# Ledger of designs, part 4: designed miniproteins, single chains, continued (4)

Each design is a single chain, and the fold is of that chain. pLDDT is the mean over its residues in the fold that is shown.

## One batch from the design tools (miniprotein)

Design m12100
Fold by ESMFold2-Fast:
Structure m12100 (fold): chain A 60 residues (1-60)
Amino acid sequence: REHVRELVRGALTPQLVAAGLPPEEAERLADRVARRIADGEPVDVDAVLEEARRRAEERR
């Protein structure tokens, strides 16, 4: 529900920023992942973080 979504988004956003994503992009991705998790959808968070790191490497 909303509380779970807020917790996941708050935890994931700083991790995505640390991986090198711009804050706006990190917030959007974190919100999408948090919504999926709150809805009970299977989401591989490790794969999301790995993709974020790869995208950040391309920007360097």
Scores: mean pLDDT 76

Design m12101
Fold by ESMFold2-Fast:
Structure m12101 (fold): chain A 55 residues (1-55)
Amino acid sequence: MVITPEELREMLRSMGIDYSDEVVEQLIKAADKDGDGKIDLEELQAFLTPVVIVP
């Protein structure tokens, strides 16, 4: 699954995570394996999981 920057921001809010636009942009670049500016949900989940579980 692929997530747009806007959808990612909304999804993070629904999870109780409130990141700034700059942080969301960094997350996209870090998790974007294709360099398209979009995130694979699996890559995002792997990246986000340590942040959510380990404060």
Scores: mean pLDDT 67

Design m12102
Fold by ESMFold2-Fast:
Structure m12102 (fold): chain A 84 residues (1-84)
Amino acid sequence: PPRKLLDVIDKDGDGKLSLDEVLALYRRQRELSPDAPVWLSDEELRALFREADKDGDGVLDEEEYEAFLVAAAEAEIAKEKAAA
C-alpha cells in the first residue's frame, strides 16, 4: 500500500515530500521493474507534482501526495490503454 511511502522517501522526517524525493522513488521503481508496461518520464512526474502541490511551496503533504499518486496511476493506465 503506497500510503506509508511518505515515511520511506521523506528522509527529512517532516511529513513533506520534495520533487527530488518523488523523482528518486520513481527512478528506483523503474530500475526494479524495467519490464513494467509504461513508466512516467521525469517531465510527466514534475507536471503531476505541480498539479498536486496546490500551495506552491515545492513540497507535498500527505493529502497532496495521495492526489499525486492517483494522478500518476491514472496517467500510467491511460498510456497502457492507448498502446493497446
Scores: mean pLDDT 68

Design m12103
Fold by ESMFold2-Fast:
Structure m12103 (fold): chain A 66 residues (1-66)
Amino acid sequence: MEFEVGDIVRAVKDYTARTPNDLSLKKGELVEILEVHDEDWVKAKSLKTGEVGYVPAEYLEVVEKA
């Protein structure tokens, strides 16, 4: 599934940040796509905390398109 800036997506599994630039997510958390870095990584903003960081695209599913 292709992600677009402005999409609201959900974590399908827990992701633990591997670098300071990554966003940690718990399964079920909602984020907004801010940037599609490549096919494997997106920059996202947590709707819960407002924190911004990179997340592997494979950990995400689209809930609402922009």
Scores: mean pLDDT 82

Design m12104
Fold by ESMFold2-Fast:
Structure m12104 (fold): chain A 90 residues (1-90)
Amino acid sequence: MKPSLRDFFKSLFGTELTPELEEELKKLFEKFDKDGDGKLSAEELKEFLESLGLNPSDEEVEELIKLVDKDGDGTLDYEEFLELIRSLME
């Protein structure tokens, strides 16, 4: 994972996952969950990161998913998405 991703997330969201930030992240999750299945695919996660001004490689997106994907299905549910954001803020 690039150090710039952590620095960017810290600058955008801060270093603490507050209830207010969780509400905003839930809205963003729902916006990029185009299938409405309650999960983000690698493509949808890449689109989310690109919407924030990042340009992640496909390898970086896959590595981010693997960090928190407990199901091994290559997608992130909302809890796994929050865990990813939390890990990027530390």
Scores: mean pLDDT 73

Design m12105
Fold by ESMFold2-Fast:
Structure m12105 (fold): chain A 62 residues (1-62)
Amino acid sequence: PKVIAEAKKDYTAKKKDELSLKKGELVEVLENVDGEHVKAKSLKTGEEGIVPKDVLELVSVE
């Protein structure tokens, strides 16, 4: 199922493999990387990268 989450706050990528997000931006959660990070795809830009889980709020599972 497709998992959609929303950025609860602005996040600026700190590493090359991370994704920058603005508050309110929607992402698709692709996979869990570890207990604190997920790999996500921005629905706005199509860019993929790692994001801390505490930045995201689950919106829908389809």
Scores: mean pLDDT 80

Design m12106
Fold by ESMFold2-Fast:
Structure m12106 (fold): chain A 64 residues (1-64)
Amino acid sequence: SGLLAVAKEDYTAKTPDELSFKKGEKLLVLGMSPEDPEKVLAKSLETGKEGLVPKKYIEVIGVL
């Protein structure tokens, strides 16, 4: 199962591996980043894009 999360604020990707998102965007957390425990791999449910997301910018709201 995945974790359902919501973006707490807008974020612009700082590296090619990161995901850009808007405040309120729904994200599916797919797993932990192997390189940085403060980041997760997530998929935007609005755009379908995948990338690394800093945990501090998201709030987990459910389990799928």
Scores: mean pLDDT 83

Design m12107
Fold by ESMFold2-Fast:
Structure m12107 (fold): chain A 60 residues (1-60)
Amino acid sequence: MNKIVEAIEDFEAKKEDELSLKKGEKLEILEVVDEYWLKVKSLETGKTGLVPKKYLKEIE
């Protein structure tokens, strides 16, 4: 099972490859891109995109 994370605050996407987050949203980590960015899939919407790692906490 891929790692599940939760958004700790809202994030607004600024580029097409980024995913906007709402606080409390649960996401699956698909890929660790670098030390600052993760590629994730929203469990609520099914959308995928890049999000800053600092906006997420691990829950699984």
Scores: mean pLDDT 81

Design m12108
Fold by ESMFold2-Fast:
Structure m12108 (fold): chain A 55 residues (1-55)
Amino acid sequence: MSAGENIRKARKELGLSQRELARKLGISQSTLSAIERDKKKPSQELIEKLVQLLE
């Protein structure tokens, strides 16, 4: 599974929309959409924030 697919799966397991997760991460919804579509690589800081949200 790609990084984008993993992020999308985790977001759905948390019951969050793209807009809601983007707000929690401090990024735009368009940026999150690009990351989930594997068109943009997430930064290390973004990955760390995602891990914190999953725990």
Scores: mean pLDDT 79

Design m12109
Fold by ESMFold2-Fast:
Structure m12109 (fold): chain A 72 residues (1-72)
Amino acid sequence: KLDILRVLAENPGASAREIAERLGVSVATVNRHLRELEAEGLVERIETERGPRYVLTAAGAALLQEQEAAAR
């Protein structure tokens, strides 16, 4: 999950396919994790003319920063 948050921090408005390509995982895996992250309020889905795009919420950005600080 944290890998998806990191990709979205670097690439705001990325699609599930773009996240999957960057992480080397299936789109189905990314979609499953994105649904969980949306339910947790860490990621927001934005509907665009080109389909759904994803961005970090303030909570998601804060969690990523906290995890990076904890990792040293």
Scores: mean pLDDT 79

Design m12110
Fold by ESMFold2-Fast:
Structure m12110 (fold): chain A 103 residues (1-103)
Amino acid sequence: SELGEQLLQAAREGDLEKVKELLAQGADPNAQDAGGWTPLHLAAAAGHLEIVKLLLSQPGIDINAQNIFGETPLHLARRAGHEEIVKLLESQPGIDLNAKTLE
């Protein structure tokens, strides 16, 4: 959807206010691009902690979503060295801790 595409872009760019606006308009927090990347993947990879917190607060958020490479948001945060986001994701109920990578 157009709202989903805008949410993916705002999450990638770190635009917290735009993310808030789009979610208030009914944007799907689990929206995926052609590569299976969700807003949570993009925010976690880029180190946008406040956007990660906001997305995790959304009802029905898929914290273990896998992109076309089988990568979860936790994989991306760990690879990028975003330790606060790693700790936040690892503390979530239902998190798949086997998502950790040593690459």
Scores: mean pLDDT 88

Design m12111
Fold by ESMFold2-Fast:
Structure m12111 (fold): chain A 60 residues (1-60)
Amino acid sequence: GPKIYVAKYDYTAENSILLSFKKGDKLEVLEEVNETAVKAKSLKTGKEGIVLKPFLEPVS
């Protein structure tokens, strides 16, 4: 099934590669980019972008 994570903090993207989100937003992880970053899709907005892993926690 989809790998759903929750944003731990607000983040405003400075460029089009990074994803903006609010604390508590649900994000689907699509792929790992490297050890610190994933490509994710916001379930709230439908937008995709890069998210830093420390901003995410798995849905428990």
Scores: mean pLDDT 84

Design m12112
Fold by ESMFold2-Fast:
Structure m12112 (fold): chain A 101 residues (1-101)
Amino acid sequence: ADADGYTPLHKAAFEGDVEKVEELLKDPNTDVNAKTAESSPYVAGETPLHLAARAGHVEVVEVLLKHGADVTAKDRNGLTPLDIAEIMGHDEVAEVLRKAL
């Protein structure tokens, strides 16, 4: 993790790098629900699942959910990953997230 809470998992999730997400989640010290800090250039309180939902990466969303990602996590604006997927128009991501609720 860097100084703003933006972890390698956040980056891989936003970039849609499924292989890197799976590699990082093999490490038990990787927090699947790590949140970005208020000092982040991104929205504070975002988990990797929020970033995958924002970018529309369905396969990353599915891998994160398999590894215990919290679908109910809220960012600084009170938005869940599902809220972000719906705002961004990523219908397939939104459907996967609804089924995980």
Scores: mean pLDDT 81

Design m12113
Fold by ESMFold2-Fast:
Structure m12113 (fold): chain A 100 residues (1-100)
Amino acid sequence: LSAEEKKRMEEQKEQLELAKSTSEEDRNALYELQFKKLDKDGDGVISEEEFKEYLLRLGFSEAEAEEAFKRMDKDGDGVISFEEFKAFMDEREKEAEEKR
């Protein structure tokens, strides 16, 4: 990843980290907004090709896009549902609470 591409990813992560410190309602709203940006066809899932194409437009290499997708695609089914995305984010929130 180039410096600019890493910076854009860090900014996106920072927005998700802000969601962790907000109320549950605000957090869910941010998750929905982020998910809708990635869900081009509005079918409620993010396909592997759609996610990779999105990252390629941001200047990522194909290999880097694959790695990022694999990290989010917990089930390995080639798509990310909103429930899976939310569950992944909720797991991170619970882990943060557990360390408090």
Scores: mean pLDDT 66

Design m12114
Fold by ESMFold2-Fast:
Structure m12114 (fold): chain A 97 residues (1-97)
Amino acid sequence: SQAELNEQLLEAAYNGDAERVEELLAQGADVNYKDENGNTPLHLAAGVGHLEVVEILLKNGADVNAKDKQGRTPLDIAKEFGHEEIAELLKKNGAVE
């Protein structure tokens, strides 16, 4: 189902499985799908520090300024967890501070 495909994308992004992320997006997974906390795949990848997954998600139209239920963007989360290279990549792709 679409919901199962979207949930698998969230899991793959959290785990840093770049190949699985690409496969799921090719199968029609929603790059901007939100979990119950409002986290997109981009929030999860940015929070854990999975640079390659962040690059793939951005290439596939991830909303760089999506807000979770706490009003945090992927940039906010990357900064909170000290992922400087991801923070710079997000800014380069239109993240606002």
Scores: mean pLDDT 92

Design m12115
Fold by ESMFold2-Fast:
Structure m12115 (fold): chain A 61 residues (1-61)
Amino acid sequence: SRALGAALLGAALAGDEARVRELLAQGADPSYRDKDGNTALDWARGLGHEAIAALLEAALR
């Protein structure tokens, strides 16, 4: 769902690991891109949220 993908981006930006886990469990698409072409993984890496980046990398494989 587009809404779940957008929520996943917001959770990654906020550094909310628990919410990222919940959204992925609900079927959020980790490959969802924002208007600038960035994924939740791109934001997690850019902001240094290492645990969230690892979760998103696992979800993309």
Scores: mean pLDDT 84

Design m12116
Fold by ESMFold2-Fast:
Structure m12116 (fold): chain A 102 residues (1-102)
Amino acid sequence: MSELGRQLLEAARNGDVERVRELLADPRTDVNAVDESSLFHYTPLHLAARYGHVEVVEILLEHGADVNAKDSLGLTPLDLAKIFGHEEVVEVLKKHGAKDYL
């Protein structure tokens, strides 16, 4: 993982909107970076969805985040938002084409 990817994962997990915007302004930043430090292989969108960071979710999707990315358990950002009860994140993800798997 690149240092920029690691920083984006951390900013997304923490809901740091300003830092997410700053990092995504750099074209070297992979919006779909995978957290290699986790057994679950989360993307920034997985982390933002899991922790209910609505504005970060919107920014990541605007920058081409894969709305249907699967973690190592086959869970999507939508699945994590539902599991953790983040209704506003669920609405945003569905608006951006998230597939509701069974």
Scores: mean pLDDT 86

Design m12117
Fold by ESMFold2-Fast:
Structure m12117 (fold): chain A 120 residues (1-120)
Amino acid sequence: SLYEELVELIEERVKSKDEEEKKKILKKIEELLKQGADVNAQDANGRTPLHIAAEKGDGETVYLLIRHGADVNAQDKNGETPLHLASRNKDKEKGKKTKDLLLGAGADPTIKDKNGKTAD
């Protein structure tokens, strides 16, 4: 369950307020990816690690996952991409920075979810 460990580390990193702990968790995420964790593995809702990092607005984790071959256009069971989830971030500055990272990596803003809605 390398996927479950990846998701747990992403969630732990977002909850941490200690910059040194955040750096250590990011290194643990990178080590799991180097050990063969599937960067594009999907949970029961079809969400990848990139969906979760994008929803949280964790730009450093988003960048790390993209560097390890994350599919920026992966769709969950609602048809939503990581870009859709980044657009709903409560912190508008974090959401914008995360969207800019995804768009720079080739995210398609024209993809529609199950309700026919794009990320914008």
Scores: mean pLDDT 88

Design m12118
Fold by ESMFold2-Fast:
Structure m12118 (fold): chain A 65 residues (1-65)
Amino acid sequence: NPLFRPGDRVVAVEDYEARSPEELSLKKGELVEVLEVLDDRWLRVRSLATGREGIVPARYLERAT
């Protein structure tokens, strides 16, 4: 995904429920840091509120300005 890079601060635009242990659940408005761009569909992120890490679908995230 060319829109995101490691170190980016991004916000969840809607709630996401994790479907596997590797995924991170997100609440709308949650701030996360991009740790790794896995492919065009998935990012590894860390929640800034909780410090938890996991993979999430990139479509649930927008850049925080």
Scores: mean pLDDT 82

Design m12119
Fold by ESMFold2-Fast:
Structure m12119 (fold): chain A 70 residues (1-70)
Amino acid sequence: GPAEAIAALEAALAAVEAGDLAAARTHVQKAYDAGGLSERGAQAILALLDAGDAAGARVMLRNALHDLTS
């Protein structure tokens, strides 16, 4: 539900900020499963993480969290 989606997005963002891109990928998947990300949004963030683009992933995760909590 929404609470699980928000918690997963916050955990993904914290993992990216810590440099743990593997943990970030897991949390992005959980956020998608909880309904916090569209399929396209999840795919875009995962592609950035797979490319090692932590800065790009961080921006997208912050935007997704803002959209859910606004």
Scores: mean pLDDT 86

Design m12120
Fold by ESMFold2-Fast:
Structure m12120 (fold): chain A 75 residues (1-75)
Amino acid sequence: SELDELLAQFPEEQRQVLLDFIEEHKLKDEQIIPALKNILENGGVAALSRRQLIGILAGSGLPVELARELADRLL
């Protein structure tokens, strides 16, 4: 799937965080796929500050509270 192909581009520790977050919050593909694409287009998690990561996640359509929680778990 597109989701599996995107997740494979993240380091193992980040993939596990993303999978757990998606399952915990019951996120649909249309909610998470744009966020993952935007992170990768910006060089991945390691290239981003916490503020930048939150901005990308929220700008991709995630609620700001979920964007903050996911950013904190990925960093």
Scores: mean pLDDT 88

Design m12121
Fold by ESMFold2-Fast:
Structure m12121 (fold): chain A 122 residues (1-122)
Amino acid sequence: DVNAKDEYGRTGLHGAAASGDLSGVKALLDQGADVNAKDSYGRTPLHLAAYAGHLEVVKLLLEQGADVNAKDSYGRTPLHLAAEAGHVEVFNLLLEQGADPNAKDDFGLTPADLAKERGIEV
């Protein structure tokens, strides 16, 4: 089952996205992997790819219908995670794809606040 979850609620797509395995992401999506599957922390594959800075994986997930504004269990979007990790190219791609730079997480922080801390231009 391509959508089988491990002890952390992660699918194979979560692992491929986190590692930047573009070919693995393609193969899993072709097999019917859920692009918006959430792990035990409410994170989608897009959250993990954005935090890791895997630009080509982020592009592919968005092309396949990934929710650009999905919130994890802390109210964080992929844009929050790209900003926190300092991944400028991923941050800009997510903005181009309709990510909300003013979405507040559970601590009242926006992606714009996190980007400013890292020296990323909104």
Scores: mean pLDDT 90

Design m12122
Fold by ESMFold2-Fast:
Structure m12122 (fold): chain A 66 residues (1-66)
Amino acid sequence: GPLTVEEGDLLRAVEDYVATRFGELTIKKGDVLEALVSGTGNWVYVRSLKTGEEGYVPASYVERIE
């Protein structure tokens, strides 16, 4: 489902996701990501704190860290 994020929000991957299109990011369960763009939607634009790589991931594959 959709997720609302603010730029700088920390997110955690709840499941592995493999990029299927150019501009998407492959993530592993447990990876910590930073939201780079504020908004509400079914996709979030993130940076991996592990690798520094950026891309879109499905909102349903991540959760906000408090």
Scores: mean pLDDT 87

Design m12123
Fold by ESMFold2-Fast:
Structure m12123 (fold): chain A 66 residues (1-66)
Amino acid sequence: SVRDKILSLIGQILRTIGDIYDLERQLAEAKQNGASQSEIDKLQSQINDLRKKRNQLMSELKSLPK
């Protein structure tokens, strides 16, 4: 049903937001601890990929009828 699809998408969005939060914390800690540029770049890339996924899921949610 449309309701089940909405609930599934909301669940996926919430998990993705949590993953972004965890990676942003790791990035902040890496910067504070003087991590290598390659480590910082890797974390930033992972965050960017998850933000893109979040935006796609949100677009799918908005496209559903009611």
Scores: mean pLDDT 87

Design m12124
Fold by ESMFold2-Fast:
Structure m12124 (fold): chain A 76 residues (1-76)
Amino acid sequence: MKLSPEEAKRIAERMDEAYRTGGRDKAIEVLAEELSRLTGAPLSVARGAAKAVMDSKLPKEEAIQRAANSLAEVNA
């Protein structure tokens, strides 16, 4: 499934709130859980993708969308 721009924005907002309250590690865990739920990827694999999103130079919404698409391809 291709992640919609609207869904990517919601995930980015949740990640931003997690970062404010628990820093990078909390943001990674929240993003990994969302990616795992959306794509069916194992949480361990989604956590790797979440770290890549946090380290990305892309806008967060675009980075999240790319990560979700890549995980969906692996799990299809």
Scores: mean pLDDT 80

Design m12125
Fold by ESMFold2-Fast:
Structure m12125 (fold): chain A 68 residues (1-68)
Amino acid sequence: DSGTLSEKERKILKLLVDSQRPLSAREIAEALGLSQSTVTRHLRKLEEKGFVRRNKDGRYEIDWEAQR
């Protein structure tokens, strides 16, 4: 589905909003108690949906809030 966020995806977005800084997949995995591979998969889906972007340092941040 293109519009609906999973529970894990919502938790990732909340963490990024709450942290107010770009986070690596590893940092997100540690904070949420998930594997890095699981987090990377969800981050890719969030980036595809336009919710997050990967910056020059390989860290993820909120796309529309960072750019718009």
Scores: mean pLDDT 77

Design m12126
Fold by ESMFold2-Fast:
Structure m12126 (fold): chain A 99 residues (1-99)
Amino acid sequence: KEKRKEENERNRLFGALMRAIYDGDVEKALAYLDRLLAAGGDVNAANPEMQNRTALHIAAEYGLREVVERLLAAGADPTAKDSRGRTPADLAREAGHYG
């Protein structure tokens, strides 16, 4: 019961983080990331509905520099590949965000 409740909270926080990144809301994205990490969430969790992309992939694609830096500081893997073999840096370049 408790383990399932904690996992549901982590999943909810992860979804909220992804939505904040898509909305370009840096302050909300950072707040949800900090809450997710405090709840024992995996910063390298890949979303199968988003081509196995991590939070770092999406933040890099959307050019949210402060979110990218915070994710990297939290241990996000910059070499992680999505289902298309793309790294976060590859997605940033394809979107026109170099760095």
Scores: mean pLDDT 78

Design m12127
Fold by ESMFold2-Fast:
Structure m12127 (fold): chain A 102 residues (1-102)
Amino acid sequence: MTLHERALAGDLAGVRELLAAGADVNALATSEELGSRSTNEVGWTPLMLAAYAGHLEIVEVLLEAGADVNYADEYGITPLHLAIAAGHEEVVEVLLKAGAVE
């Protein structure tokens, strides 16, 4: 199970375990890692998936692990854009405090 799958699913303990094992916090999601269900999430980081899903504690853990708060996909979509679009105000606040820019 990948860091992306755990971040999207809200598995905080699994995210912490994989990061402690040396998982790449800035890895990009592939169609194989997400399954054939979510073409829009291909090329997203674990932080983008956690921000989209509204998993505040996972967002904080990924940022502490060195996640790029300003990573933009090929369409210019950032973790901040995803949190705003999904209405996750607490995640938006955490991302802005971590240095997210529009």
Scores: mean pLDDT 77

Design m12128
Fold by ESMFold2-Fast:
Structure m12128 (fold): chain A 60 residues (1-60)
Amino acid sequence: GPVLARARVNLPQTSPDELALREGERVLVEEEVDEKWWRVRSLATGRTGLVPKEALEEIP
């Protein structure tokens, strides 16, 4: 099934391709872009963008 994760910390948007997330915000992981960055969709806002994978915790 699709990979669900949550933000471990508050994340600011520091570039146009990034997604700002609040700590605890749930996301759907859409694509693993590289070893550092995942493309995710926020379940709260429906917005998509890049986040550092280490700032996310996978939900079992």
Scores: mean pLDDT 83

Design m12129
Fold by ESMFold2-Fast:
Structure m12129 (fold): chain A 76 residues (1-76)
Amino acid sequence: LSPLEKKVLELIGEKGVATAREIAEALGQSVSTVSRHLKRLEKKGLVERRKVGKTTKYRLSEKGMELWQEMRKKKA
């Protein structure tokens, strides 16, 4: 994973669920950049996309949660 993809996984893990805009604002990135990385993470099976009304929300898959926990252990 790229450094930005790791930050995206950490942020979603910490929040439980997030929109692309929330992630972009938190990481100082454009929504376009974050959306591209979210699509890559979804294709890797690490993030799940769910539409709730007009809003698209993202959460970690089980595989994504396992990877996020591993990354946290390496930092602690």
Scores: mean pLDDT 81

Design m12130
Fold by ESMFold2-Fast:
Structure m12130 (fold): chain A 62 residues (1-62)
Amino acid sequence: TVYEATAKRDYTAKTPDELSFKKGDRLLVYPEKKGDYYKATSLSTGETGWVPFEYLGDVREV
């Protein structure tokens, strides 16, 4: 299952495996998890990486 989500606030990646994003960015969220992180693709940049789940809002299934 894939979800769409909107970033609730800005985030700067701390490692190359993480994704940086800005508040209001649209993300595709995949079912892969790593602790409190989900794998996601930014619809603004096309980049894929790990995002902290607590930064995601308006989550809906696609």
Scores: mean pLDDT 83

Design m12131
Fold by ESMFold2-Fast:
Structure m12131 (fold): chain A 85 residues (1-85)
Amino acid sequence: SALEESREKAREAVREALRRAVEERGVSQRQLAEALGVSQSTVSNFLSGRDTRLLSREQAQAFNQYLGLTLDESIEILQRIGDER
């Protein structure tokens, strides 16, 4: 369905942006977890695709500020899907 496609696209975009942040900026998963307000294990599980949970609005805002405009669309989609369950 379109909702499932949007959810998959958003998850993949967020994972790719996290991978790029780790690689390009040389930040550790711990630093990224601190910026997002989650545990390092949550970041690791999300990057590996084991955890498909949606970000809270506050976490998504922190993510956007940390990684910049790269995630605007994906964060908005994740927030809307979270509200719909």
Scores: mean pLDDT 61

Design m12132
Fold by ESMFold2-Fast:
Structure m12132 (fold): chain A 70 residues (1-70)
Amino acid sequence: KSEETRERILKAAVELIKKYGSENTTTRDIAEAAGVSVGTIYRHFPSTEHLKIVAMMLSIAEEVEKMLGE
């Protein structure tokens, strides 16, 4: 399912960005971690920058949820 592939890509991007930072994470690194081709990433995201932004926003949302859990 296309949704599951997109989720795998996002999960891989979030994990790599958390470990190495956005600038040290490449499309190739994300593709390898997600078990997909670079071409498959571009089917789901218009650019690597867009993918990284979405992954960072998801990571921030998780941290905000923890902060607001008073």
Scores: mean pLDDT 78

Design m12133
Fold by ESMFold2-Fast:
Structure m12133 (fold): chain A 88 residues (1-88)
Amino acid sequence: MKPLNLSLPLTDEQIEEVFKIFDKDGDGKLSEKEAIDALLQIGHTLNAPVGLSEAEEIVKEADKDGDGVLDLEEFKEAVELLLERFYP
């Protein structure tokens, strides 16, 4: 996997870049699994101790419709929840 060039504080543009990397089919949405993988990669890049269970909880909190798919705005919320938990 290509390493992410991220720094704190994360900008909207940096979050959109991560979203586009994990949006494999370019439909403007991430599956729950793609969103979890994206959060784990962000955590790894920022040297945060983010586990699978934490990423799963964050994705479920950000998925407003509970349909298992996140659009860009829901993904931004997921990233904000991640940073709030590990970098308040």
Scores: mean pLDDT 75

Design m12134
Fold by ESMFold2-Fast:
Structure m12134 (fold): chain A 159 residues (1-159)
Amino acid sequence: MVKVVVLGGGGSEERTLALLEKAIKEENVKGILLVYTPTPAGEEALAVLKKAAEKVKKKHPDLKIYTAVLDPNDEESLRKAIEVAEKLVKEVPDGGTIAVVDSGGATSRAAAVAAAIVMLSLGVSIDEALEAVLERVKAGTSGEEALAAGEAAAREILA
């Protein structure tokens, strides 16, 4: 089973780098999913996240790093993010952790994708994970609450 953590990038490259290095050491992170909104501010934030992730990958070349766009007005962007998450779940070894990282702190968007990763790692399909996330992970849901909701949804779907 893959573990999931939700991390907020602290607006600076140095803060994001420190956050990622801590998660790798303490949480056994093997995969990173960088999430952003398709706005000028979101694109600028993604550039900072990518620079930090590139420095981390130089020290840990086996890390799998992907990027996903999350547009709160486009359900298809969430589906595409879940498809990217499924690739990462398949590439991360058992007992490894996937970090979902955004630029604004742990948000409902990053939390929704983190919940989907939990469901996918437990054998839920992309379509079922998308439907469950849309129903159960609302605006303002914390990363911890979203992870718990994802695990509960997977147990109900696979029952």
Scores: mean pLDDT 79

